# Ledger of designs, part 8: designed miniproteins, single chains, continued (4)

Each design is a single chain, and the fold is of that chain. pLDDT is the mean over its residues in the fold that is shown.

## One batch from the design tools (miniprotein)

Design m12248
Fold by ESMFold2-Fast:
Structure m12248 (fold): chain A 106 residues (1-106)
Amino acid sequence: MLTPAERRFVTLAKREFSEEVTEKLEEALRNKDHERLVKILIEYSKTKKLSAFMLIALFDVLPEEHVKEIVEAVASQMSPDELELVIERARSLGMDDVVALVESMS
């Protein structure tokens, strides 16, 4: 079953992604397949912008190593204001590697 953080992520995903993409993300979460979830999001980001809100919601769902992979793929699509929101959330969760990565790209 999904955790409260995973349920919040799926609710947000339904507003941002197509039904097909949302179903794939929910399946990956139900199976605890974090690697699959990362691959789906990176593939999506190749053709469409991932919102800062969706990325921030992932910080409560994924380990730092997987968050870092997604940030590396999508940060170039984000505005300075969106990157600041990402840095602030990463700092609040102690994700120092994510903070260092985003600061290195600014």
Scores: mean pLDDT 82

Design m12249
Fold by ESMFold2-Fast:
Structure m12249 (fold): chain A 64 residues (1-64)
Amino acid sequence: SSLDETVDSIMDEMSKYVPQEEVDKLRKEFYERMKKAKTLDEKSDVLSEFSRRARDKIREAVAK
């Protein structure tokens, strides 16, 4: 799905800078949260939070 392609793209970018263990953990947490989300709005919020957390992890990794 386009969602899986988007997630995979973000994970691939993270893997360049962030340890694989942290990437795998974030991916697992994302899909666990997505399974618990009941509405499209809740799923959108989960994706937005995932994208923000991924960005923050990359930023932290490249800053120091």
Scores: mean pLDDT 82

Design m12250
Fold by ESMFold2-Fast:
Formats: C-alpha cells, sequence, structure tokens
Structure m12250 (fold): chain A 87 residues (1-87)
C-alpha cells in the first residue's frame, strides 16, 4: 500500500479553506480569535476536504500538522499568516 501523503494542491486547499473560515469568524465576532476557535476551524476545514474526496488518513495528517503549528505559534495572527503563505 502507498503511504497516505498530502499533495501540494491538497495542502494549499486546506490552508485556503482555513484562512477563509478564520477571516469570516473574526468579522462575525468583531474580535481576534482564540486558539480553541482555531482548533474548531481546523476540524471544519478537514471535514470540507473529506466531502471533496480527500482520504481520511491524509486529512488527519494535515489536521495534526496544523494543530502543531498553532501550538508552536506565539500568536493566532502569526498562525493565520503562515496559512496565508501556504495558500
Amino acid sequence: ARPATASVEQIKEFAKILVELAEKLEKEKGRPLDRKELEELIEEAGKKLLKEGVEKEVVEAMKKYALSLLENSPTVEEFVDIMKAIA
């Protein structure tokens, strides 16, 4: 079996979805998002990719990577800027 690996196109689409969700939620709340809200948006972006036919193992790998980046980012804004650079 081939190891499940995310393509560059899949990684870019995940980052694009996550950025769009984050910008929309921040406007709706009228404040910066917290880390818990970003964790929930990472889950939502993953669910959208599953609906587009991306394999569950690939989606789970991308979610784990995004969560690790969020944990290691000093601010939520820095995490979103990294995602914008990937998209």
Scores: mean pLDDT 79

Design m12251
Fold by ESMFold2-Fast:
Structure m12251 (fold): chain A 80 residues (1-80)
Amino acid sequence: SSFELSEEEQKELEEINAFIARLKAAYERASEELQQRLIEAAENADEERAAELMAELLGIPVSVVREIIRKAKELTEKRD
């Protein structure tokens, strides 16, 4: 079928879903100030700022967050 994911794309999707779960858990534990900054970055469509805030929340390099966001976009762009 035309929407069947490859094994590689399935692995990337699993990694993205795991990242989203970790981000959600970290967000709920975050300070109100950090939560508000992340909301503002999302409302302004400031992807760079959002990535930096996500990196801060998770304690990981921003380059890792950017890579996950890139993979997520590529997977969603393949779906209409």
Scores: mean pLDDT 76

Design m12252
Fold by ESMFold2-Fast:
Structure m12252 (fold): chain A 83 residues (1-83)
Amino acid sequence: MLTRGVVRAVFESREAAEAAARALEDLGYRVRIEELPDGRYLVTGELESPEDAETVLARARALADMFRHDYGAVEVEVEVEEL
């Protein structure tokens, strides 16, 4: 069975959003960046993995913490589902 992990992060600068998108892509996530009406940037990363949901969730949470502390994300959300 595959597990789907999704990380969504909001950034105030395009540079920070692009850096976070690169980090997600380097980890195998499929990434998109959306400009929000208020001038913020939403980065969405999606990963399908053969690892279990608990492992995928733990790694996605670690990424969320990194985005808050090192990349300046103002909001981060993580979702994990078994496919």
Scores: mean pLDDT 85

Design m12253
Fold by ESMFold2-Fast:
Structure m12253 (fold): chain A 66 residues (1-66)
Amino acid sequence: DMINTGNTLFNNGNTYYNNSDNVNSVGTTNSSDSQSGSSKTADYNNKVGDDNISTGNSIYSNYISS
Protein backbone atom coordinates (compact mmCIF):
# COMPACT_ATOMS: atom_id res chain seq x y z
CA ASP A 1 0.00 0.00 0.00
CA MET A 2 1.74 3.12 -1.26
CA ILE A 3 -0.37 5.44 0.88
CA ASN A 4 0.46 3.45 4.01
CA THR A 5 4.17 3.41 3.09
CA GLY A 6 4.14 7.16 2.47
CA ASN A 7 2.35 7.82 5.77
CA THR A 8 4.88 5.67 7.64
CA LEU A 9 7.75 7.65 6.10
CA PHE A 10 6.02 10.96 6.88
CA ASN A 11 5.44 9.86 10.48
CA ASN A 12 9.10 8.85 10.77
CA GLY A 13 10.15 12.20 9.30
CA ASN A 14 7.86 14.09 11.68
CA THR A 15 9.21 12.11 14.64
CA TYR A 16 12.78 13.06 13.72
CA TYR A 17 11.75 16.69 13.11
CA ASN A 18 9.90 16.83 16.45
CA ASN A 19 12.98 15.44 18.22
CA SER A 20 15.17 17.89 16.31
CA ASP A 21 12.88 20.84 17.18
CA ASN A 22 12.92 19.89 20.86
CA VAL A 23 16.73 19.60 20.98
CA ASN A 24 17.23 22.64 18.72
CA SER A 25 14.83 24.70 20.85
CA VAL A 26 17.06 24.10 23.89
CA GLY A 27 20.13 25.04 21.84
CA THR A 28 18.46 28.17 20.46
CA THR A 29 17.50 29.25 23.99
CA ASN A 30 21.13 29.00 25.11
CA SER A 31 22.86 30.23 21.93
CA SER A 32 20.81 31.78 19.12
CA ASP A 33 22.03 30.65 15.67
CA SER A 34 25.11 29.00 17.19
CA GLN A 35 25.93 25.32 17.01
CA SER A 36 26.10 23.63 20.39
CA GLY A 37 26.25 20.00 21.47
CA SER A 38 22.46 19.80 21.32
CA SER A 39 22.39 21.43 17.86
CA LYS A 40 24.54 18.57 16.53
CA THR A 41 21.78 16.11 17.43
CA ALA A 42 19.17 18.43 15.91
CA ASP A 43 21.14 18.60 12.62
CA TYR A 44 21.30 14.80 12.45
CA ASN A 45 17.57 14.44 13.15
CA ASN A 46 16.74 17.09 10.53
CA LYS A 47 18.76 15.24 7.89
CA VAL A 48 17.04 11.92 8.62
CA GLY A 49 13.67 13.70 8.66
CA ASP A 50 14.37 15.33 5.29
CA ASP A 51 15.37 12.00 3.76
CA ASN A 52 12.25 10.23 5.06
CA ILE A 53 9.82 12.99 4.02
CA SER A 54 11.46 13.35 0.59
CA THR A 55 11.13 9.60 -0.02
CA GLY A 56 7.54 9.63 1.25
CA ASN A 57 6.64 12.54 -1.05
CA SER A 58 8.16 10.72 -4.03
CA ILE A 59 6.20 7.52 -3.32
CA TYR A 60 2.94 9.29 -2.52
CA SER A 61 3.16 11.73 -5.45
CA ASN A 62 3.76 8.89 -7.93
CA TYR A 63 0.78 6.99 -6.54
CA ILE A 64 -1.56 10.02 -6.67
CA SER A 65 -0.37 11.27 -10.09
CA SER A 66 -0.80 7.85 -11.69
Scores: mean pLDDT 52

Design m12254
Fold by ESMFold2-Fast:
Structure m12254 (fold): chain A 94 residues (1-94)
Amino acid sequence: VRDLLIESLKLFLEGKYKEAMEKFKQYLDAARIPKGQVEIFKEYGRLVGPSLEELKKRIPEWIEALEKGDESKMPTLFELGALIVHLEEKAKEE
């Protein structure tokens, strides 16, 4: 499950937004996050979530935390909500 999120984050940093979004959707499905919760996290991400620039700065730390299993430094579901919003916008530009 974590591997899908790590792959999505790496693809995002590479500017491969469509592939990153596909992997992120696979992660959400594998993590069994309900559609209603995903929409709540996306709304939060749109209103008060980190900017694209802040996400790019934080993503390398999240990848390291996910690879090491350091839960204290992993992204929150609300931060992931901001990520999917930016992914959807960037995938449309591709």
Scores: mean pLDDT 78

Design m12255
Fold by ESMFold2-Fast:
Structure m12255 (fold): chain A 72 residues (1-72)
Amino acid sequence: SSPSETVELEVPESDQELVIPTRAGHTRVTLEFSSSGKTLVYEGERGEEDLVLRNPDQGSGGTVRVTVETTF
């Protein structure tokens, strides 16, 4: 079975990074930005480290809904 978690985060300032906790395994991260309506997906094999993204929605403000799905 694949664990799935959804969390809402504030979009950081344009020079800040968005840090998303992930688990070891094949991980899919879906980011849905409230102000811009953009959806971004990151997928790959992960260790037990956080996924660090430079703010991809610079200047939109608001929140991002993050869904993390991991297959072992």
Scores: mean pLDDT 69

Design m12256
Fold by ESMFold2-Fast:
Structure m12256 (fold): chain A 74 residues (1-74)
Amino acid sequence: SAEAVEQFRASLEAFRAEALASWPAEVVLGFLEREIADLERARSKASGEEKELLEQQIALLREVRAEVEAERAA
């Protein structure tokens, strides 16, 4: 649902802020890559609304990973 996607995005924004304040970018990237892999496995077994939600969550995680990679490169 749109509400679940919004909640996930808010949680990711909070996570990104807290994690980058506490951990090196490499550690944060490793966590994000693991989460993406876990959701990709869940997506492969899902159907209907659950699959659509997982695809949106994966897209949001990839956006956050790209932001962290950009901060690491700077």
Scores: mean pLDDT 83

Design m12257
Fold by ESMFold2-Fast:
Structure m12257 (fold): chain A 76 residues (1-76)
Amino acid sequence: SAEVEELFKKLQKAIKNFDIKEAKKILEQLKPLVSDDVYEDLKRAIELVEKSKSVSSVTGALLLVIGAYLDYLLQQ
């Protein structure tokens, strides 16, 4: 849905900006809209950036978010 796509875009922006508070807020908004598998992958992405605020952790987190979004699309 357009709502889920918009939330994924906002999550990517929050991750790029190291805004963990905003990323967690977006994750909770996504929780009722996505599968448990997608939610857990997004949670791991945020935890990766929270543990280490580096270009490497952001890159890894964004790859996890892209993978989770593709999984979401496959479930539609």
Scores: mean pLDDT 87

Design m12258
Fold by ESMFold2-Fast:
Structure m12258 (fold): chain A 137 residues (1-137)
Amino acid sequence: KDLEEAAEHFRRALELYKANAPKEEILSHVYRGAAAVARAAGDTETAERFEKLAENPDVSNLGKEVVRAAIETALALHDLGYPNLAFVLLSGVRLLLDKPISSKEATGEIPEDKLPAVLEMLAETVRQAIVLKKKEE
């Protein structure tokens, strides 16, 4: 149920981005998606942190905050037993970062024009985790 909620939030964030909705609404859905995946993984501390961020989203660095949510989502997917999906998400995000000049840029920012690709990867990796979980039942 938490993974289904996460997939819906990431999909909604992508739809809002395509509709040129306020950045606060887009980021709020990204944070709620990350919180739902963290809850599914049993990480209540990370889930509570992202829920609080969703109530007052800081859009001053939207690309950095989306990267943070993507990294935490990948870690939660790994903890849930989907390391290949975590790897795909992290690798995809890394390819969309500005070219690293130093190790500090490895945790860098995504250009705003590449945000829809990250939101699509977030929605798709969580959707794949749902499919894999259903096959285990």
Scores: mean pLDDT 80

Design m12259
Fold by ESMFold2-Fast:
Structure m12259 (fold): chain A 104 residues (1-104)
Amino acid sequence: SKELEELLELAKELIELGMEVLKVTDDVTTAIAVILRSMGIQFELELLQRQGSATREDLIRAAEELIRDAETIIDLGEKAGNSELVKKGKELLEKAKKLLEKLK
């Protein structure tokens, strides 16, 4: 589905942004946790896509988890004083929220 493809792309973008945050943050443990969580979501969505068995509930759960990941990245970026990372995190948060609204 289009929503599954958009969630996969969002998970990839959050992994990339998490890796950028990892370079500037003192909270390395939280940054690694967010990267690993987004990678787990990507892996689950890829499996669901291959099986053709993704439910609306699976996609809602993924969207909600990616919202939490984006919020964590924003917090880490703010604490690091990196306005560019905060801006990118907010753009991904808005994308995640719009995807969740389409699924509800």
Scores: mean pLDDT 90

Design m12260
Fold by ESMFold2-Fast:
Structure m12260 (fold): chain A 68 residues (1-68)
Amino acid sequence: GATEEENKKRLKELAELAKRKLSLLGKIESEKFEEISSTKGVLYLEVDGKKYKVEIDAETGTYTVTEL
């Protein structure tokens, strides 16, 4: 399987991809990234006055975006 270092790199790459896509909606006013594990993270973003929660899974290579 993937190493912990490879999983953490993938996690950060997915977070940056989600951030870039959400930046198309407006100005990113705040950002907070929380590493839950080597394969899971949560990115909180505020874009144009709206708050978003991005749940990231490096094992599946996917992320889910929820408007708060």
Scores: mean pLDDT 82

Design m12261
Fold by ESMFold2-Fast:
Structure m12261 (fold): chain A 94 residues (1-94)
Amino acid sequence: MRLGVIGANEDEITVAILEDGKVVDVKTFPADEKGIKEAAEYLKEQGVEKAYIAGVKDVVEKVKKALEALGIPVEEFETGSEALKAAIEEQEAA
């Protein structure tokens, strides 16, 4: 199963794709409306089944809404480290 780990700040959205406990790709998108849509589309194209997100609240909420609209469930965390840990634990449990 592929999982997405997303770090969002005021300028950038960084997306890591996890597969079998490994980071297989990392991409960065602008934290504007176009970048948010492109990040969500990228995650859908990569076959991401769940996403784990942390960062600036306003950007996180927009990314979460875009992913949920594409049928990708999202879990929100206070820190990027917690989001990454949750994604790794999910893959180890599968």
Scores: mean pLDDT 83

Design m12262
Fold by ESMFold2-Fast:
Structure m12262 (fold): chain A 91 residues (1-91)
Amino acid sequence: ETAAERAKEAQLGLKLLEFLLKLIEDEEAREKLERMKELIEKILAGEDVEKATEELEKLAAELEKKLPELEAKIKANPEEVRKLREEIAAK
């Protein structure tokens, strides 16, 4: 995996996190998503990449416990899902 490939994956991750933050009202889930965004931004900047990656993986595992709530919010907002799909397809 090249630095350019990692940067593309990180940028896609940021867009997905921003999409979820727009839909999710749960404070605990929002705090975790905002922290994940911060960690991805650090990885893109080349700062503490190893530590940031480890913390990001732990937060992702914690969010999986809230996955049914996240899925319900996504399904309730088909227009936002459509916009996200168009944005991904444009890349």
Scores: mean pLDDT 71

Design m12263
Fold by ESMFold2-Fast:
Structure m12263 (fold): chain A 80 residues (1-80)
Amino acid sequence: MEELKKKADEAEKNGDFVTAANYYLKRAEIAFEEGNYEEAVKDLYRAAQAYRKANDISNAIIYETAAKMLAEKYGVKLPE
């Protein structure tokens, strides 16, 4: 998890927001498999924000929607 966060941060520093989004998506998948739905929702939101910075609005909307649906299903609060 920490390694993926470090890679995402490095990608953002390089302006590679799509790569950063992909690392956040991998973090979300791992968190979900571990039953950590709060972290999974947060990482889906981080991925969506990275896609917005990349001007990939379609993927940003997809992952924002996924975060909202996951939060509703598992009773976790959306990040704000």
Scores: mean pLDDT 83

Design m12264
Fold by ESMFold2-Fast:
Structure m12264 (fold): chain A 74 residues (1-74)
Amino acid sequence: SLEEAQRFIDEPLEELRESLSVPQDKEELIRRAEEVRRRLTELLTRTAPPEILPGLLAELERRVDEIIAEARAR
């Protein structure tokens, strides 16, 4: 379902956002965010229904880009 597919991206992205609230290496955080994007893109492409896949990929890209932008701003 959409809800189940959404949960697959929500948990890893929430963990990345939590990382923004602690002092850490900006380059490592960006590298981790890009790795999460890559892995989740592969997972969604293989598992999500075609009807919802474009929306999920757009959300994933937007949310990862937001995390990277926030990391770069620090």
Scores: mean pLDDT 79

Design m12265
Fold by ESMFold2-Fast:
Structure m12265 (fold): chain A 77 residues (1-77)
Amino acid sequence: SAEEAARNDRLARAARDAVEAALAVPGVTGAYVSVDADADRLTVEIETDGDPEAARRAAEAARRAVEAHGLSAEVRV
């Protein structure tokens, strides 16, 4: 349906923005997103080079990116 297409597009854009925001932080080595479409929820997993400041900044950036789409994110480092 058009509503399902719009929802899936929103989830995909939020996931992409979260990954891009996390990867833009120096010291981040990877970012991965799992989507629970039934719950309108994203789980963002972030890998760093061991810098806790990079982890904190990347988690904040990813969360803000998802929230900008009106969605919620669980962030794990």
Scores: mean pLDDT 85

Design m12266
Fold by ESMFold2-Fast:
Structure m12266 (fold): chain A 92 residues (1-92)
Amino acid sequence: SLSEAIELAEEAKKYLEEAAKTEKDLQRAVDAVKRAIELLKNAKTEEEIEEAIRALRGAIRIAEIEKPNSKDKEAVEKAIELASKAIELLEK
C-alpha cells in the first residue's frame, strides 16, 4: 500500500539521519529519501511513483557505498532494508 510504503520510507529516513550525524556523505541518501517521501505524499500519477522508486534506489546505493565508512553500520543496514521494503510495496 502507498501509505505503508511512506511509513517505511519515513522510518528509513530516521535511521539515515542518525547515521548522517557522524558521516556527512550519508546526507545525500537522507535527501534522496526525503524527495521520495514528498513525491509519494503528492503522487497523482504512476510516473511520480516511478520517480519516487528511483529516488529510493538512489538512497540505497549511496547507503551501501557509505556503509563501510559509517560508525553506525547497523542504522545504515536497517535504512537499506526499510527502503527496499518500501520499493517492494510500490512495485505491486
Scores: mean pLDDT 87

Design m12267
Fold by ESMFold2-Fast:
Structure m12267 (fold): chain A 73 residues (1-73)
Amino acid sequence: DIQQQADQLQKMAGQVKDPQARQQALSLVDQARQAYQQGNFQQARQLLQQAGDIVVGSMSQEQLDAWIAQQAA
């Protein structure tokens, strides 16, 4: 589900400590939502992949583990 992936990435992007990387990831998620609304599902997936790459590349393993722990609580 593209919408569910976008929601998850938006939450993860909000945890990115670098303001520039955070804004880039959030912008890509917004673009993916727009592409989804236009019926361009291939573009939406590609934009979500780019957002995910920024989020993962900008977060340490400890930051990812902390975010996962917060979701589990």
Scores: mean pLDDT 78

Design m12268
Fold by ESMFold2-Fast:
Structure m12268 (fold): chain A 70 residues (1-70)
Amino acid sequence: DKEAVAEAARKAALAAGASEEAAERVAQIILDSPDLDRGSLAAVLYATETQGEAVGVAVGEAIGAAVRAS
């Protein structure tokens, strides 16, 4: 479920110290992507490049956990 994955990624980004705008953009990247794998990679890269490695790692871990829970 893309919506659940996007929500998990947004929450993880905020918890790791990302700005509200960056966390919203992370969720939007996942929702706008035609497939979850590409959306997940793009969201992690965006988070890492704009918010730093720790935020990128947190987003990636949250996406993985949400996909496994689905």
Scores: mean pLDDT 84

Design m12269
Fold by ESMFold2-Fast:
Structure m12269 (fold): chain A 68 residues (1-68)
Amino acid sequence: AAPESQETQMIVVAAMFAAGAGYTDLAVGLAREAVKQGASKEDLERVAEIVRRSTGNDAAAEEILKAA
């Protein structure tokens, strides 16, 4: 397994919370930072799914997935 760093995991969790709270722009920004820190495609897919479910913003979800 390729374990993510604690820092990467914290950024991913923050992105998920932002997405769930409807802070779409913050979730996109945090997801992009998580990619720079080595976040997995699976983590980005989770953030994108939360954005779609919480806000319906397909464009933001697409931006998160493109970062992978």
Scores: mean pLDDT 79

Design m12270
Fold by ESMFold2-Fast:
Structure m12270 (fold): chain A 82 residues (1-82)
Amino acid sequence: MRLSPAAAEALARRLGCRGCHSIEGEAPVPGAVGPTLPFELLATRDAAYLARIITEGVPGTAMPGLGLTPAEAQAVVAYFAA
């Protein structure tokens, strides 16, 4: 199943990604607990790693596994990378 960019944006907003992460091209979030999306992460990590983090979360941090399928996670990563 394919997510459109609009569907991926709606999913990211529903999951609250912008509550903990700054987004490149948007106003920075001072004190954000996560790295800047996708600018900083894509410079140092690959898209497959980011899809796994969205699916599984990061143990010991405030980022839980979000219950997304791999295809949904890939669509969210691709949306932020565009």
Scores: mean pLDDT 60

Design m12271
Fold by ESMFold2-Fast:
Structure m12271 (fold): chain A 110 residues (1-110)
Amino acid sequence: SVLEEARKLVDEIIEVAEETAQKMMELARNGASEEEIKKVAEEAKKKIDELLEQLKPYFQSLSEEEQQELRDYILEHMDRIIEATEDEYVKKLLEELKEWIKKKLDEMLA
């Protein structure tokens, strides 16, 4: 179903965000530069952008209620990832990633 395909893509977006947070935290613990950590966040944005483009036709076919549920689901998972993050710079990059995802989702509703 359209909703099942949308949920699958949303789960993939969340997985990319979780893997990205873990990778950035590992780099921070190993003394990597902010520049190197930021490159990981930029690569994640590209992967998530591709998944969001795949999500778009399914998302636009859903009811307003289902769209809101999936939006909230993504953002709540992003909040949990951010809350679990101990490094201030990594946390900042994840907050920027969340705001970028939020903007992309809001643009799909326009």
Scores: mean pLDDT 89

Design m12272
Fold by ESMFold2-Fast:
Structure m12272 (fold): chain A 111 residues (1-111)
Amino acid sequence: SLEEAVAAAVEVLRRLGRDDDAAAAEEYAQRALEAKKNKDYVEAYRSLLKLLNIIDRALAETTDPADAAVLERARLVVETELGILEIHLAIKDPKKLDEVDAEIEEELARA
């Protein structure tokens, strides 16, 4: 599940001294789950894109194979959820999907 994969990834982030990223990952996972409950698929998609960025940055700096495997599993779970949401949004509102992708890309480029 998303919660289990993120919890394991958060433990890796904390071991790597990335406490701010660990807290942010927990927050984005929680936002995504709440957004899905409310059928706010746009907000779920935004939160998961930000979560994926945290995991990708951690993977780039991780040299331990066991820690990398945990992060890769979390990445796969997040990418699977994003793929499902992207298909749903592309069918219902492709312009909104493009707007959100551009918004998050710009936000992450400024960070």
Scores: mean pLDDT 86

Design m12273
Fold by ESMFold2-Fast:
Structure m12273 (fold): chain A 76 residues (1-76)
Amino acid sequence: MDEKLREESEKTLEEEIAVYQKENNVPELSEEEKEELRKIMQKYVDAFLAKDAAGVREAGLEFKKALEEAGKKAKE
């Protein structure tokens, strides 16, 4: 099930980035910014697989903050 969850997380990552870019009129994020978001998404998946509810919540907040930071950098 790890493989399927990893695939779903990649799809979710692409969707979240695309929605954020469209709604906030943000230019396409750099590969470095996308990679940082990907790392956080993997932390989220790892916490979910470990059944660590606190870790899932923390990773989710970290992802949201990182997406906002990436959007600011992309607008520069």
Scores: mean pLDDT 77

Design m12274
Fold by ESMFold2-Fast:
Structure m12274 (fold): chain A 115 residues (1-115)
Amino acid sequence: MKEELLKLLSDPDPEVRLRAISLAANSEDPEVRKAAIPLIKELLSSPDPAVVTGALVQLSVLLNDEDPEVRKAALEAVEEARPLIEELSKSSDPRVSRAARSTLRNYEEAKRELE
């Protein structure tokens, strides 16, 4: 499903991969959105604060996704990356620290919906 887009997620050009990840995260197909989640998690380790901010915002959106399997995958990804996101919440860049705090809040809210 959407094989060309999924192939671009593994492209050797990091700029091509970054754009493909963004497109996959906003796909109408929940399987494609779910496939983007582990790659978005990897973007949290980017040295570019704009990339990190975008990744945090995308995870927040996916934590509130309409598809329950996408929400579950996002919840698991945020849980695994939680120590990194907590460090990002202390960032001197206010865009990064605000986005990280928002992602942690959305994670706690999404976690309560499963209780």
Scores: mean pLDDT 81

Design m12275
Fold by ESMFold2-Fast:
Structure m12275 (fold): chain A 71 residues (1-71)
Amino acid sequence: DEVLAAGREAGERVAAALAQAGIDATVELEVVGPADAYGAQRVRVTVTATVDPADPADVRVRVEVSPPVLL
């Protein structure tokens, strides 16, 4: 849950930056693989942005964000 929350926060930060440029974005979250050596699961965050707000189907950009590695 903490890892999922961190991933969502990172994705929302990217989406907010894109929104300030007039670009709408959606955020998708996925838990990836088993728990690591510290017992934490990794989360893949995919941010999909539409560059033309007047025609959202015209162009899409996808960015993948992962949470940081903590010791």
Scores: mean pLDDT 59

Design m12276
Fold by ESMFold2-Fast:
Structure m12276 (fold): chain A 86 residues (1-86)
Amino acid sequence: ISVTLEPVEVSELPSGNWQYTKRAHNLQASDTVILRSVASGEVLATKAAQEGEDVVLTVTLPTPTPILARVVSLESGEVKEARGEA
């Protein structure tokens, strides 16, 4: 069964900050979803999956930035899926 990363949802909050939401489906218990800034390489958010669970990551940033989302197996170190978005 293939891991799936949905397109990022981006919204401007009333505070002037920007909210990024990333959803991942068909994850295994050893999987971790990682969001990184493309510009800096900084890890913005990470969340470990549970077997058969969907993962939703939300991060709030002061300015819009390109992101890279990856699903990585902690057991194998394999990158199962990756998606870059502005």
Scores: mean pLDDT 76

Design m12277
Fold by ESMFold2-Fast:
Structure m12277 (fold): chain A 100 residues (1-100)
Amino acid sequence: SMTDVQVQMMQQVSSLLGQARDLTRNGQDPQPVVDQARSRMDQGRDYYMQNNDFVGQMQWSNTSNQLNTVSSTTNRDRQLQQVDDMRSSVQQTVDDLQQQ
């Protein structure tokens, strides 16, 4: 189902955000894993557009905007908080989708 595809994509993004969090916490550049998350999301966007999945497109847009915010943030403590917030938001979306 479209919901299963959304769950799988969001779980993959959540995993990459977990890696970005660990890198940021260790004072390392999270950009390489953020780039991987963007690549995975771009693949998901193509799927949502092809299937006319309006809800998936909206979720993609919101998550993409959060990821862009993380990428543009130069303050490390603020970036760590943004990654943690985004990871929590993505995980909540996965949990909500799995309960339906």
Scores: mean pLDDT 73

Design m12278
Fold by ESMFold2-Fast:
Structure m12278 (fold): chain A 87 residues (1-87)
Amino acid sequence: SLAERAEQWREAVVGAAEQGAAADPRTAPEMRRLAELARRGGPLEDMLAAADRAYSLATTPELQQGMRNLRGLAEQWAALRAAAEAA
């Protein structure tokens, strides 16, 4: 179901943010904040803000791409959740 898929994507956002926090101490506070927001189910705007702040702290193109990917993952989860709620 869409609801089960939304939960899988939420867990993926949490996991990716926690991995990011463990891998990069510079962005870790914002990544931990993103993980906690994802565990609570949003709000999406605060999750995107945390990802954007992590992006501004990223010192390499690789770290910046990681933050862009995580931002996209959060947006995809929110879209699936909205679709599940509309069904």
Scores: mean pLDDT 82

Design m12279
Fold by ESMFold2-Fast:
Structure m12279 (fold): chain A 94 residues (1-94)
Amino acid sequence: SMSKEELQKEARELLERLEELLKEAEDIYNKHPDLFTEREKFLIEDAKELVKEARKILEDENASKEELEQLIFDLRLYISRLKELIKRAKERME
């Protein structure tokens, strides 16, 4: 089992990746909003809320290992979803 400190480090690295992907997705959306489905717009908003939640969990000294493991799971899930969203948006631009 990973230590709490190792889980915090992994969650911080995943959060940074999610924030980079979110910035790319928002840049495409601001330039080409009509290329996005309503579901994809909701996914971007959900990812923004996950970033806020992740920051709260990572700033909480009392956050449990289970909360950090769940956060890592959610961060990986949304990273995957945003990568697919960005890929689809770029394909629609071609």
Scores: mean pLDDT 89

Design m12280
Fold by ESMFold2-Fast:
Structure m12280 (fold): chain A 70 residues (1-70)
Amino acid sequence: APLDAEEQALQAKGPALVAEAEELAKSVPEEKLEEIAEEIEKELAKLDLRPIEKQYLALQKMIERLKEIL
């Protein structure tokens, strides 16, 4: 069965957020990337992401990439 409306909305935003983060990582200084990575990690910790596990893993990989750049 397809995801519900809220899960579909989050899934649709995920790829765009990842692409935006990768573009920002190339242009933003290291100090700002560290702040952004910590902010994203804190927000993810507050969410129940079990229904959108694939999206959660994509966001986790994005955070790991940001930490490698920092």
Scores: mean pLDDT 64

Design m12281
Fold by ESMFold2-Fast:
Structure m12281 (fold): chain A 78 residues (1-78)
Amino acid sequence: GLATFRATDSSGATALVEVPLPARVGDEAVALTAFETDRGRIEAGTRGVVVSGDDRFLVVEFTTAAGERVYLLAQRVA
């Protein structure tokens, strides 16, 4: 199944992301909402990667349009 996580970066930027369960390193995460970071904007529908975590807490990596990597701490909400 798919689960929804609320993700935050170190600048306080927040997004909703969708991840398949059970969550594993290397799994695709999808941004459900667009969000701004100090490294640039992530658009809704941007694909990212789970880099650590479990079914409740994940770290997700996204890449901005400028090629900057952003890491979000994501907590399960649905």
Scores: mean pLDDT 78

